# Ledger of designs, part 71: designed miniproteins, single chains, continued (2)

Each design is a single chain, and the fold is of that chain. pLDDT is the mean over its residues in the fold that is shown.

## One batch from the design tools (miniprotein)

Design m6601
Fold by ESMFold2-Fast:
Structure m6601 (fold): chain A 57 residues (1-57)
Amino acid sequence: SAREETIEQAIQVAKETGDGGAALDLIRNYLDSQGLDPAEKKKLLKEEIKKVLEAVK
């Protein structure tokens, strides 16, 4: 899915560059495109960031 592909790209960027900000921007741009409620967007962003951090340790 587009969400899974975005998370995989974010993990790859974080691993290749060490730039968590670039990885975060990929996830944020995806969530912005979905037209989510601000509270849901914040919750999902937190969950997806946690997945990226766990994957790069």
Scores: mean pLDDT 77

Design m6602
Fold by ESMFold2-Fast:
Structure m6602 (fold): chain A 57 residues (1-57)
Amino acid sequence: KPTADQLVAMTLGGLEAAGITPTPEQVAEIRANVERALKEWEERAKTDPWYAEISPE
């Protein structure tokens, strides 16, 4: 299961590879969006047996 820190690091790495240097404000927004998406996935996994069985690694 990927952590929010891992997903943020991957996103920032992709932006740097594209020649984009994100501002601290943009980094904070990316982190907030990643954390929200992971929370929604975890909530769905608790209510849907299929998501609990086939959770992402």
Scores: mean pLDDT 72

Design m6603
Fold by ESMFold2-Fast:
Structure m6603 (fold): chain A 80 residues (1-80)
Amino acid sequence: LSTREIAERLGVSEREARVLKTLYELGVATARQIAERLGLSVGTTRRHLRRLEAKGLVVSVRVGDRTAYGLSPEAVERLK
C-alpha cells in the first residue's frame, strides 16, 4: 500500500499518509517510534497524530506512562 494510495483513500496530505503507513506497518506505535522511522521531531509527529485522531483515522491508548497510537477501524476499512 503506497503513501499516495493512503493519501487519496483517506483524504489526507502525503505527510499524514506517511504517518498512517508507519502505523499500518508497525500496528501500534508511540509518537517517538513514528518520529524515528520518519526522521521527524517528536513534536511534529504528535501534531500530525492529533490531527489524524481528530479526523477519526487514528486512535490513542495510554499504557502506563506512555501513549500508543494505531489506525482506527474506519481507517483500516477504507484501506482494504
Scores: mean pLDDT 84

Design m6604
Fold by ESMFold2-Fast:
Structure m6604 (fold): chain A 71 residues (1-71)
Amino acid sequence: MRYAVTGTLKEPLSVEQVKKILEEEGIEVLSLSITGRDFSAVLETDKSKEEIEQILREKLKVENIKITEIK
């Protein structure tokens, strides 16, 4: 399944750090951008929206999370 994700980073993380954390959780990162604190990504995974949100909140400390499934 493919997802478009946006949110706000509470903790300063590099693109490389974010990608590594997501890939360690079994999430493929197709695209990723960070502008200031704003996070935007396209992800591919077998995980549900709820599992992705949990990983973003706990591992990356992302707030204001929006996840949309891409067909």
Scores: mean pLDDT 83

Design m6605
Fold by ESMFold2-Fast:
Structure m6605 (fold): chain A 75 residues (1-75)
Amino acid sequence: TDTLVSTTQHMADIARKQGIDQAADLLRQAAQYVRDRDYRRAADLLRQAADIVRPVNPVMATAIDNQARIAERLS
């Protein structure tokens, strides 16, 4: 819902500031799929973003994985 979209967009902004452009793009796409209620695709993109972020920022990767679990529950 609105909270999942806002949190995912906020994480995209953080990824961009950290120079993880590929993850930022995936997170922005995931937020759009949440808006479209395509939670399955949103979860898949969130997991991909978490994997990219993990070697640079493992705490952020865990937060992204938690958002993916929320998206999975909504699907």
Scores: mean pLDDT 85

Design m6606
Fold by ESMFold2-Fast:
Structure m6606 (fold): chain A 95 residues (1-95)
Amino acid sequence: MIEGLEEAAKEGDYVAQTALGILLFKKGEYEKAAEYFKKAIEINPNSAVAWTNLGKVLFKLGKYEEAIEYYKKAIEINPENEEAKKNLEELLSKL
């Protein structure tokens, strides 16, 4: 299953790239997760989900300024994205 997902991600399936990124994030492989979310955004720059997840990864890596930018981008694409809004508020309150 994971191998099939990696193959689809290598073939440019942005949905597979996003799904693989989420699995890597759950495993704590934040740097590798970020690479897959970036690939997904290159194919579909209007994916609020991919921008939100990239922000979450950067937050975990301590790259707070970049995380803020990506959460703002997710909210710009989808103003109803409660996860991105909540994560942005939490990050800003921590700094």
Scores: mean pLDDT 82

Design m6607
Fold by ESMFold2-Fast:
Structure m6607 (fold): chain A 116 residues (1-116)
Amino acid sequence: MMPPLGSGAEGDAETQERARRLAEKVKEKVSELEGVEEVRVAASATVDVRTGRPVVNVGVTVTLKEEYTSPEKKEELAEKIKEAVREAAEEEGLEVASISVVIEGNVINVGMSAVP
């Protein structure tokens, strides 16, 4: 096996591949949600140099169907997106450092940090 720590806080190729798989799983889960027309997910992973544990920052951009323009439904969708990210991260063995959600061009910052 290749050494996991080459150099740098960017994470190794394995950690980045897990982040990519996380992004694919989040996209799949979110695209199944009612009212979602289009989903784009980006994930970037870093490694905590003290613990060697990978953490991931996730950005999710969603285009909604017209029926989902209400504030209540947007809030519900943001919560489901956050849950999907958390579950995908657990499946890939990654800790979520941050989640950024953009719905219809409006940024909704959803902090899911274990620490601020």
Scores: mean pLDDT 70

Design m6608
Fold by ESMFold2-Fast:
Structure m6608 (fold): chain A 68 residues (1-68)
Amino acid sequence: IKEAGEEIKKLGLEGGSGEEAGEIARKYKLTGDDYAAGLAAGIDAAPDADSDSPEFIKAVGEGMIKGG
């Protein structure tokens, strides 16, 4: 989870897409619960951000790092 969160955070900093974040989640074999916890933390940090925005993707990664 922490390693996946760090890769997702880096993806957000590089301007990546939500689809690419999903590929990272699959690579690390995250469960729906693991990913949902990161998403919830991301939504709390960036509640009005588009799910495909770099800001949202970065917030999801940061949420996964903090939640682990």
Scores: mean pLDDT 69

Design m6609
Fold by ESMFold2-Fast:
Structure m6609 (fold): chain A 62 residues (1-62)
Amino acid sequence: SNLEKAVELGEEGGKAFKEGDYEKAIELYEQAAKTAASDPAGAWLAQLFKKEKEIVEEEKKK
């Protein structure tokens, strides 16, 4: 399902973030948010991943 795929992408994004790969984390969270948003029930999950992406973008600026 789109929700399952979004969760998988978000998990990969979180792993990349923990490993310090900010560019990969941003790409994965962006894909996760778009995938979640494509599901009518996924709006909350898309917002969650969008916020996670913003956190990574701010960390990358340091």
Scores: mean pLDDT 85

Design m6610
Fold by ESMFold2-Fast:
Structure m6610 (fold): chain A 109 residues (1-109)
Amino acid sequence: KLEEAMKIAAEALAEVARLIAEEQGWEVTGVESFVDLEKKRASGVARFRAPADLAVAPEGELTGELENIESIEDVLEGMRRFRDAARAAGLEEAAKVFEEAIKKIEELK
């Protein structure tokens, strides 16, 4: 169940990174989620290209990460913190992604 919770969190982090990149007008070129049970980490990454009129079309990454995960409760607290941070930043769609992740993780209990 912990690995499943971490996968849900990693996918939410990746989806939010994608949404932020798209909202900036960047072209999303890749989205990946990662779970490392040994290192107790879950992360999500969106890769993007900036508008080509400014140079070579510079590429970059947006990454969200949870560390020190020992329980499903740690994953839930991490998701709640990201949700609250997204709301504080005015990122309502990102906050909804984290809310959906929280609901899915709570169903694993």
Scores: mean pLDDT 81

Design m6611
Fold by ESMFold2-Fast:
Structure m6611 (fold): chain A 89 residues (1-89)
Amino acid sequence: SAMAEEIARLQALAEQAEKRLEQATKLLQEYDAKLQQLSEQLRQDPGSESLKNQLNKAQALRDNAERQRQAAEEALQAYQARAAELLAA
């Protein structure tokens, strides 16, 4: 049925959103570790413009990964909610 096909499509989209959420979470962990390392290095050499630039770039990448995590989480919740509504009908 068309409803069963739509439910299957939403479940597949939810699975893809889950994988994106997992990937974004791993990237956040990697960027948090890098930020900690760069902050430690900058503490030892507070005048390093190179380290400041690397820290700024790592922070921007972390911020982007956090936005991707939030978008994936919202998409996952929306797909799961819609599939649940169709299953309850």
Scores: mean pLDDT 91

Design m6612
Fold by ESMFold2-Fast:
Structure m6612 (fold): chain A 70 residues (1-70)
Amino acid sequence: DELREELLKLIGEILRLIGDIIELEKELKKAEAEGDEELAAKLKEEIEKLEKELEELRKKMKELDEEIKK
């Protein structure tokens, strides 16, 4: 059941990205509280990149889920 293995792998990648985003959001809040505007700007940019990657993985997960249901 290769499709299930691919789905589990994608779920793992999604969970890892969510964890990375949460950590960066935590660092962003700290940078904003400390008034580090340069660090805050870099963290926002990095979060945006990871959010785009998460969106692409969610699309792949939906496609695999639909294939499994067929």
Scores: mean pLDDT 83

Design m6613
Fold by ESMFold2-Fast:
Structure m6613 (fold): chain A 68 residues (1-68)
Amino acid sequence: MDPETAEALAIIAVLTGNAKSAIRLAPLLSVEGQVRVAELAIEKGLTEVVDYLAPRLREAGVDVDALR
């Protein structure tokens, strides 16, 4: 699965409240894709997705505290 397809599916998972599916797809995303999914998860209150992505994004040099 390419990162663009994984990102689209992860976004749909977050929009439908499916945190587990979003987390399963997260390792397949680009850094930019992970940022977009994390921002959406924050907006939707899916803390499990944010908790999973935050350390990965910090390792990639992303300022997670600046998201939203």
Scores: mean pLDDT 80

Design m6614
Fold by ESMFold2-Fast:
Structure m6614 (fold): chain A 61 residues (1-61)
Amino acid sequence: MAELAARRAQLRADFLEEVRKLQKEIENSTDPEEIQKLRDKINELSDRYTAELARLRAEAA
């Protein structure tokens, strides 16, 4: 369905935008603890993105 393709495109766009913002914060940080927290957020976003893609695939089946 065209709707599923649009939802996947939106999820990818949102994910990439959030990751880009967090990576920029990492580049501007000198605190190892803050950098680790930002990396943890990126990992959480990646897990969420993967889970949402899997749900969309299941809906399409």
Scores: mean pLDDT 81

Design m6615
Fold by ESMFold2-Fast:
Structure m6615 (fold): chain A 74 residues (1-74)
Amino acid sequence: SPREEALKEMLERIKEAVEARDTGKAQELLLELALKFPDLPEEIRELIGKAYDALAAGDFEEAIKLLEEAIEKV
């Protein structure tokens, strides 16, 4: 669906920001994601929450893995 494609594209943009180590951009996009997609499936929401925690801890590799898993579940 167009909504699933938009979600996937947004998750990929967040992943790109994390890969660039642009923590500020990644956090801005994560907030935008939460506002645009309030009704995320619980499984995807949990992965995004864990990715946010990993990013806050400076664990970029873990954040990327969690974002990739979230993208695959869209």
Scores: mean pLDDT 85

Design m6616
Fold by ESMFold2-Fast:
Structure m6616 (fold): chain A 77 residues (1-77)
Amino acid sequence: ANAAEAERLRREAERKAALGAEAYEAGNYEEAVKYYTEAARLYRRALELEEDPARQRELAQRLTAVSINRVGAEFEL
């Protein structure tokens, strides 16, 4: 089911985003970029499967936040 898969992908993306934040705090910017890139990919996939407009907006906001964090980590390299 699309809803179940979208939710699974969202949870996986949140896990990757958390790992990216941990790497960033540790000064491991290459690892942070890697995890944020993975999180963005997973959020994009979840967004493709999500049919509820409110959840689509939430996923888009999370994708934007992770993309900003990735760019921030890249500027530290």
Scores: mean pLDDT 89

Design m6617
Fold by ESMFold2-Fast:
Structure m6617 (fold): chain A 75 residues (1-75)
Amino acid sequence: SLPQSVLDDLKRLVEEGEYDVAIAFAEIWAAIAKLSGNYQEAADAYRVLADIAEQAGDTELAENYRKKAEELEKK
C-alpha cells in the first residue's frame, strides 16, 4: 500500500477539489511501484486513482484505473 503520509496528502488534495494534482501525484507512485516490480503496491495505487477519478465525476477514467489494478493483481 502507499505510505500513509502520501494517502493523507492525496485525501487533502481531493477535499480541496485539486483532482488533477491528486491524480498526477498518485500516478507517479503507481509508476514507481511498477518500475520496482511491486505489482501489489501499483494495484493499490490504481485503486486509489480510481476512487479519486470517481469523486471527480470521471467514471470512465475510474473504470480504466480499476482495470489496470485488476491486471496487476493477476501477477
Scores: mean pLDDT 85

Design m6618
Fold by ESMFold2-Fast:
Structure m6618 (fold): chain A 87 residues (1-87)
Amino acid sequence: MEEIHSEGMYRRRPGETLEQVVATLVALARADARAWAEDHGRGDEPIEFEVEVEHERLPDGSVRVTIRMTVRIGDETHVHTLEVLVV
């Protein structure tokens, strides 16, 4: 099992909800996982995605969003974790 961890920051646009931010981040994480599979010569394998999202409100009013994506490619399992500070 291979685990990849990345961190980032996202600034919400006026009127953008946390749910919309999460949807955008999940879409980016899926695209990154697919690109990783293609870069490793596994783009032709069946790929399954399982997504888990957690929110944590911080004392400064920001929200930490953790997106854990489990990618299954044939018999291999890879975990991609994206941690984003939403301000």
Scores: mean pLDDT 75

Design m6619
Fold by ESMFold2-Fast:
Structure m6619 (fold): chain A 94 residues (1-94)
Amino acid sequence: SPAEERLRELVRRAFEAALAGDRAGLARTLAEIGELLREMGLSDEAVDAVLSEIAAVLAEAVEALRRGEITAEEARERVVRESLAIARAAVAAA
């Protein structure tokens, strides 16, 4: 769907900001993800929960990459896959 394609792009952008230590860019991109999730039918409470889970996925992937446990490509694939699964589950429950 166009919404899932946009979510995938925003999640990739959030990961690059997190990896770069760009806290302002990360916060801005997470806010854009939140607005997209509202457009997809999530409540404010559900949006906050999904954003917290996506932030945790981003942090874990950045840490694993910096520890040499995964490659940059594996980190990007993991972040997109897990964030989309979180968002899909929340949208299906809404």
Scores: mean pLDDT 90

Design m6620
Fold by ESMFold2-Fast:
Structure m6620 (fold): chain A 68 residues (1-68)
Amino acid sequence: GPPLLSVDEIIAELKKLIDEEKNPKIRKMYENLLATVEALVAAGADPEEVAWLGQSGLRFIKIEKEKE
């Protein structure tokens, strides 16, 4: 599979996907994931665990987008 992204890379990818996403439902899912990742970072959560959660969330949203 692809390598695990860092938290900073996940935040950058989410911001890019939000800007590029034309489906308002899918865009809202990316926005909610970004807000969760940023909130966990602010709370002092383990960066590796936050990165794994963010990457897993990205995979989930991409699967949901394919069902459209």
Scores: mean pLDDT 86

Design m6621
Fold by ESMFold2-Fast:
Structure m6621 (fold): chain A 90 residues (1-90)
Amino acid sequence: SEALRYEMEGGAYEVAGAVYLRLKDYEKAAEYFSKAAEYFEKAAEAGNKEALGNLASALRKLAEAYEKLGDKEKAEEARKKAEEAEKKYA
């Protein structure tokens, strides 16, 4: 299904983001966590509500990367989106 394909793509980008976060390459970490969030959101829209949990996780990691880059406003935006996804999943 489309939802499964989007979830798999999101997972792959999340793994890449985590690798770059560990390497302290925060710009690449933010890029990959942004892509992960995009694909998990598409998976949720395609009917996989469980992807909202993965979306929230990716968005929290994105916020962490933005904090490390000094982009407080983007970090706060990502955290708010994560909270909304968590509320919809619960």
Scores: mean pLDDT 89

Design m6622
Fold by ESMFold2-Fast:
Structure m6622 (fold): chain A 80 residues (1-80)
Amino acid sequence: WSNLGNELFSQGKYDEAVEAYKQAIELNPNFAEAWNNLGNALFKQGKYDEAVEAYKQALKLKPDFTEAYNNGIKAVIAKS
């Protein structure tokens, strides 16, 4: 699912990528990388509030996840 989500994301199919990442999270809710990738896809859709929540979940699971931290800040700025 995460691999499928990454492929869909690279094709600009952000709605389908979000669905694939949500399936990856359903199978493994502790997969911080899937939460970060979900945030990235939501960010590309302009869903900044939802992207922030996904990045927060990634950081809750992996507090040293620099990419999720930086992306979360960008999403907060974008929604402001």
Scores: mean pLDDT 83

Design m6623
Fold by ESMFold2-Fast:
Structure m6623 (fold): chain A 110 residues (1-110)
Amino acid sequence: RPQELAELNQRARELLGKAAEYAKKALELAERLGTPEATKVLQEIYDLLQQAVNGGAREALENARRSLELLERNRDLIEELKAKSPELAELIDKMEELIREAMELLEKVI
């Protein structure tokens, strides 16, 4: 079903692009808060999401998965960061939600 797979892939790319926008906003806010360790994690997530938008479906899924693994591995740092700013917490939560939704769509394509 090539047309349906192409549509799911396109929707996943749009979600990953939006997740990258939230990651960029979170990164900029974290930089202003003076949190270098958390800022580094957010920068790595942003870079992975940008690679996900520009790659093939398998590369997109792999990079999306790696971004969630980074969030989970650094959960304590991310929760500490969220505690410092409700605005930052909202940006990170929206980013994670969009990544998870994009992964569900990409898993149907692959």
Scores: mean pLDDT 86

Design m6624
Fold by ESMFold2-Fast:
Structure m6624 (fold): chain A 99 residues (1-99)
Amino acid sequence: DAEKYLEEGKKYLKEGKYEEAKELFEKAIELDPNYYKAWAFLAVVLALQGKFLEAGEYLFKAYLLDPDSEEVKYAVEFIEALTEGDKEKAKENLEKLLK
């Protein structure tokens, strides 16, 4: 179940365990390559690791799979806030994603 890997990955992400979170989101994608939430969360963890080019590529994949997704919207706003140094906006959007 791809959703179980997503939820476990979100827990590691909350703990700042970015490599463990990344592996779990990658497993979710291996089980369901159309699982847009897993692509969005993979983009978020890559951005937190400073890998903004890869983050953008995976975020675009998530957007193509579900352009009306709240998770994609929050991931976009999170990554934008992070690159702009807006710590408050980044925190708010990450909290919405991890809900």
Scores: mean pLDDT 88

Design m6625
Fold by ESMFold2-Fast:
Structure m6625 (fold): chain A 65 residues (1-65)
Amino acid sequence: DDERRELRVRVARILFDPATAGLSQAEIGERLGISQATVSRLTREVLGQLGLASKAEARAAAATR
């Protein structure tokens, strides 16, 4: 579970960094060396934990930092 936890943190950082918040799940997967399916699942987990409905909400949150 440590690898999954670390990957969740990395995905969250990418989603909330204004410079990378616009990346597709496939692009995030290539950047992190994981499959798009894994990124999709981790993104869903991160957004769920933060009470966000979508990647667009994450992008909006990043823009207000």
Scores: mean pLDDT 70

Design m6626
Fold by ESMFold2-Fast:
Formats: C-alpha cells, structure tokens, sequence
Structure m6626 (fold): chain A 55 residues (1-55)
C-alpha cells in the first residue's frame, strides 16, 4: 500500500541520515579523510546487515 511505501521511504531516509552522521563522527574522532571513514562505515554496515540476515 501507499502507506507502507511511505513508511519504508521514511525508514530509509533515517538510515541514510544516521549513516552520514556516523561517517562524520568517525572522520572527526579518528582524523581520517571522509572517504576513508565512509569506507569503514560501509564495511561495518555490511557486517551488521549480514548478522541481521542470520537472525
């Protein structure tokens, strides 16, 4: 339904916002370039998704 699709879109937006915040935080905390921080956040995110798929 349209309502379900709207909820999914909202959840994806929130996930993206948290992802960008994590990249910025990691970059600042570690003193890494944003590109390097982004790659590490992507790797951790992929690991989390794999763990969730096993649940």
Amino acid sequence: SAEVQARIAAAERERRERYEEAVESLSKAMGWPRELARRFVEMIYDIELEVLRRS
Scores: mean pLDDT 75

Design m6627
Fold by ESMFold2-Fast:
Structure m6627 (fold): chain A 72 residues (1-72)
Amino acid sequence: KKVEELKKKANEYALKASEHLQAGDRETAAENFEKAAQYYEEAAKLSTDPVDKKFYESLAKTLREAAERLRA
């Protein structure tokens, strides 16, 4: 259940980031992508399934990289 709650939070922040990005607010989009990545990182840490762990780690990395590109 905790992993599912973290995944839900990650998705909420990723959606907010996308909305801000479409509005042209790159800084707020980057902040929300960073929040989403943090929740996926925690989900990966708590996941016992290797497939789920790798999937959440990959999502977190992608979101972190997206945030870095928006700040550069």
Scores: mean pLDDT 86

Design m6628
Fold by ESMFold2-Fast:
Structure m6628 (fold): chain A 62 residues (1-62)
Amino acid sequence: SEAAKRARLERERQLRAEIEALRAGPPADRARARELEEEEGRRSRRLAEEGRRLAEELGLSE
Protein backbone atom coordinates (compact mmCIF):
# COMPACT_ATOMS: atom_id res chain seq x y z
CA SER A 1 0.00 0.00 0.00
CA GLU A 2 1.01 3.64 -0.32
CA ALA A 3 0.98 4.04 3.46
CA ALA A 4 3.30 1.06 3.89
CA LYS A 5 5.62 2.45 1.22
CA ARG A 6 5.77 5.84 2.94
CA ALA A 7 6.44 4.20 6.32
CA ARG A 8 9.31 2.20 4.83
CA LEU A 9 10.84 5.28 3.18
CA GLU A 10 10.54 7.23 6.44
CA ARG A 11 12.34 4.46 8.35
CA GLU A 12 15.06 4.38 5.68
CA ARG A 13 15.45 8.15 5.89
CA GLN A 14 15.75 8.00 9.69
CA LEU A 15 18.37 5.25 9.46
CA ARG A 16 20.35 7.24 6.90
CA ALA A 17 20.32 10.30 9.19
CA GLU A 18 21.54 8.16 12.10
CA ILE A 19 24.35 6.69 9.99
CA GLU A 20 25.34 10.15 8.78
CA ALA A 21 25.55 11.40 12.36
CA LEU A 22 27.76 8.44 13.30
CA ARG A 23 30.01 9.11 10.30
CA ALA A 24 30.77 12.57 11.69
CA GLY A 25 31.98 11.09 14.96
CA PRO A 26 35.15 9.38 16.22
CA PRO A 27 36.52 6.18 14.61
CA ALA A 28 34.38 3.92 16.83
CA ASP A 29 31.20 5.67 15.66
CA ARG A 30 32.32 5.45 12.04
CA ALA A 31 32.90 1.70 12.46
CA ARG A 32 29.39 1.40 13.90
CA ALA A 33 28.00 3.26 10.89
CA ARG A 34 29.62 0.73 8.56
CA GLU A 35 28.17 -2.16 10.57
CA LEU A 36 24.69 -0.64 10.38
CA GLU A 37 25.02 -0.13 6.62
CA GLU A 38 26.07 -3.75 6.09
CA GLU A 39 23.34 -5.12 8.34
CA GLU A 40 20.67 -2.95 6.70
CA GLY A 41 21.83 -4.08 3.27
CA ARG A 42 21.56 -7.76 4.20
CA ARG A 43 18.18 -7.32 5.89
CA SER A 44 16.75 -5.29 2.99
CA ARG A 45 17.89 -7.91 0.47
CA ARG A 46 16.30 -10.77 2.42
CA LEU A 47 13.03 -8.88 2.87
CA ALA A 48 12.90 -7.99 -0.84
CA GLU A 49 13.44 -11.63 -1.81
CA GLU A 50 10.80 -12.87 0.66
CA GLY A 51 8.37 -10.18 -0.50
CA ARG A 52 8.75 -11.20 -4.12
CA ARG A 53 8.06 -14.86 -3.32
CA LEU A 54 5.00 -13.99 -1.22
CA ALA A 55 3.65 -11.68 -3.94
CA GLU A 56 3.94 -14.45 -6.55
CA GLU A 57 2.28 -17.01 -4.26
CA LEU A 58 -0.58 -14.62 -3.54
CA GLY A 59 -0.91 -13.84 -7.26
CA LEU A 60 -1.20 -17.53 -8.09
CA SER A 61 -3.64 -18.20 -5.22
CA GLU A 62 -5.47 -14.88 -5.40
Scores: mean pLDDT 76

Design m6629
Fold by ESMFold2-Fast:
Structure m6629 (fold): chain A 57 residues (1-57)
Amino acid sequence: MLSLGEIAGRILKKELLALGASEEEAERVANEVKRLLDAGDFEKAQALAKEAFKKYE
């Protein structure tokens, strides 16, 4: 089963790990973004993803 949140979560986790995030942190953020996207809260999901990327840039 591939929801948009599940696909986005997988991509986000991979990208955060590539930026040097821990596995635990990357999984936590990816799960939160997935939950928000699956709930239809695109604005919060996008903000959380951006903050996570900015933290490791």
Scores: mean pLDDT 79

Design m6630
Fold by ESMFold2-Fast:
Structure m6630 (fold): chain A 98 residues (1-98)
Amino acid sequence: GEEVLEEFRERLREILEKLPVLSEEEKEELLELLEKAVIAALHEAAKNGEVLDSPEAQKLRDYVLKYVSEEELKEAREAAPKAEERLREVRARVLAAR
């Protein structure tokens, strides 16, 4: 259940901690946006009958289908384009910093 989502959050945090161009506040904001974007993507993949290649992705998908409400899914879907915009900004900063 909740442990799967917490493990996923910790892995995202570890990835973001390696980015020198982001403040701690920006890392936490991006973490929240990425979590929601992935939840939305996994729900759409499950709805479309897509097979996920990794056991970890399957566990997270099963969690999303079983425990995530329609209101939480709506918030997640709204977060996805915002996450993409923030990732483009981060990529531009990384490229500029060298």
Scores: mean pLDDT 74

Design m6632
Fold by ESMFold2-Fast:
Structure m6632 (fold): chain A 72 residues (1-72)
Amino acid sequence: MQEKIDEAFDAINAGDYDKAVELLKEALREGGNDPEIVRRAVAATLMAVARGASEEQLKKLIDAIREGEKAA
């Protein structure tokens, strides 16, 4: 799951926001009860937004983080 977060950061750096969204959703589904996973997912979301991710992509990331918060 941490590996998926690292892959999500790589995808954001490559400009592949759709891949980053999917990887973060998978990481949060498997480890959303881990505060470190949630914090890193938030950081990745902020980076994606700063680099120009769409509102639809942002909504998917926020929904995944909400699922993680409820699991914690």
Scores: mean pLDDT 73

Design m6633
Fold by ESMFold2-Fast:
Structure m6633 (fold): chain A 61 residues (1-61)
Amino acid sequence: SFEDIVRRALLSQGVKEAETAPDPVALLLELLNRAGNAWRVEYKGVTVDVPAVVAQVVAGL
C-alpha cells in the first residue's frame, strides 16, 4: 500500500517512529512542513533529509 511505501521510506532514513505510527503519511507531511526551504529537519535526534525520503517513496511507487 502507499502507507507501507511511506513507512519504509521513513524507516530507511532513520525515522524509527514510522514503525509504530498509525498514519505514516501524516508523519511525512509533518516532517515536510517542519523542514520548509531547508529540506532537512531534526527529528528526535536524527537529521532527516527530505529529498532522500521523497526519492524512496517515488522508487516504491
Scores: mean pLDDT 81

Design m6634
Fold by ESMFold2-Fast:
Structure m6634 (fold): chain A 63 residues (1-63)
Amino acid sequence: MPRLRAVAARDYTATRPDELTIKKGEEVLILERLDDEWYRAQLLSTGEVGIIPASALGSAAPV
C-alpha cells in the first residue's frame, strides 16, 4: 500500500525514540503522512520504521 519512496536530502539524527536516523542519500519508503512536517517512513537499508521530518527528505516518487 505505500506509494512513495523518498531520498534523504541531508543527514538526520533521531532526537526522540520514535524518530528515524538517516544519512543523506538513504532511500525511505513513505508509509504515512502524520502532519505537514512529519512522515512515518521505513528505511530501506535496515527495515527500521520511524518518523522523519519532511525537511530531511528530497524528492518523493512512486515505488
Scores: mean pLDDT 74

Design m6635
Fold by ESMFold2-Fast:
Structure m6635 (fold): chain A 107 residues (1-107)
Amino acid sequence: SVIEKLEKLVKENPEDALLWIWLGQAYYLAGDYEKAVEYYEKALEVAKDRGDKALAYYYLGQALKKLGKDEEAEEYFKKAEEILGAPVSKLKVVSDEDILKTLEKIK
């Protein structure tokens, strides 16, 4: 399982923000939006560069929107926009297919 591999990788490399983002994406694709939020929040805690923070904020917003938490989602989109210097409406939308392609490279 991709999730099992990622859970092992984050346990071995807990300071790697990108691994936490990938684990969040794996749960998002599985429809577990609460777990996706949890792991994106962990990615934010360990993220050292602005790019990883912007990515985590954006994915947090997407997962929160799926949970019906629109106000919280908008706050995170705004944080991503502040880092990127551009509105999220001009960013490439993350699709389930884009997430799957990323996760397939881990297998």
Scores: mean pLDDT 78

Design m6636
Fold by ESMFold2-Fast:
Structure m6636 (fold): chain A 75 residues (1-75)
Amino acid sequence: MQEEIDREVRLALLIIKAHVAMKAGDLETALRYYKEALELEPDNPAVRGGVQDIAEAAEKAGKTEIADEANRLLA
């Protein structure tokens, strides 16, 4: 149970940090936190949804490298 609790806490913190970065327009930092979250829980729908939001925002901003990376994470 300790490993599960530690993973759950780390996942929650990563999601919070990613959301804060997204609201600040820092797509690179947000994607980094979501990448770490996917390493902990690859099938988490909240994390995958956040990565989709980053891909869309990056495409609109002309940040093709970030958009491509986000889309690769969802494959």
Scores: mean pLDDT 82

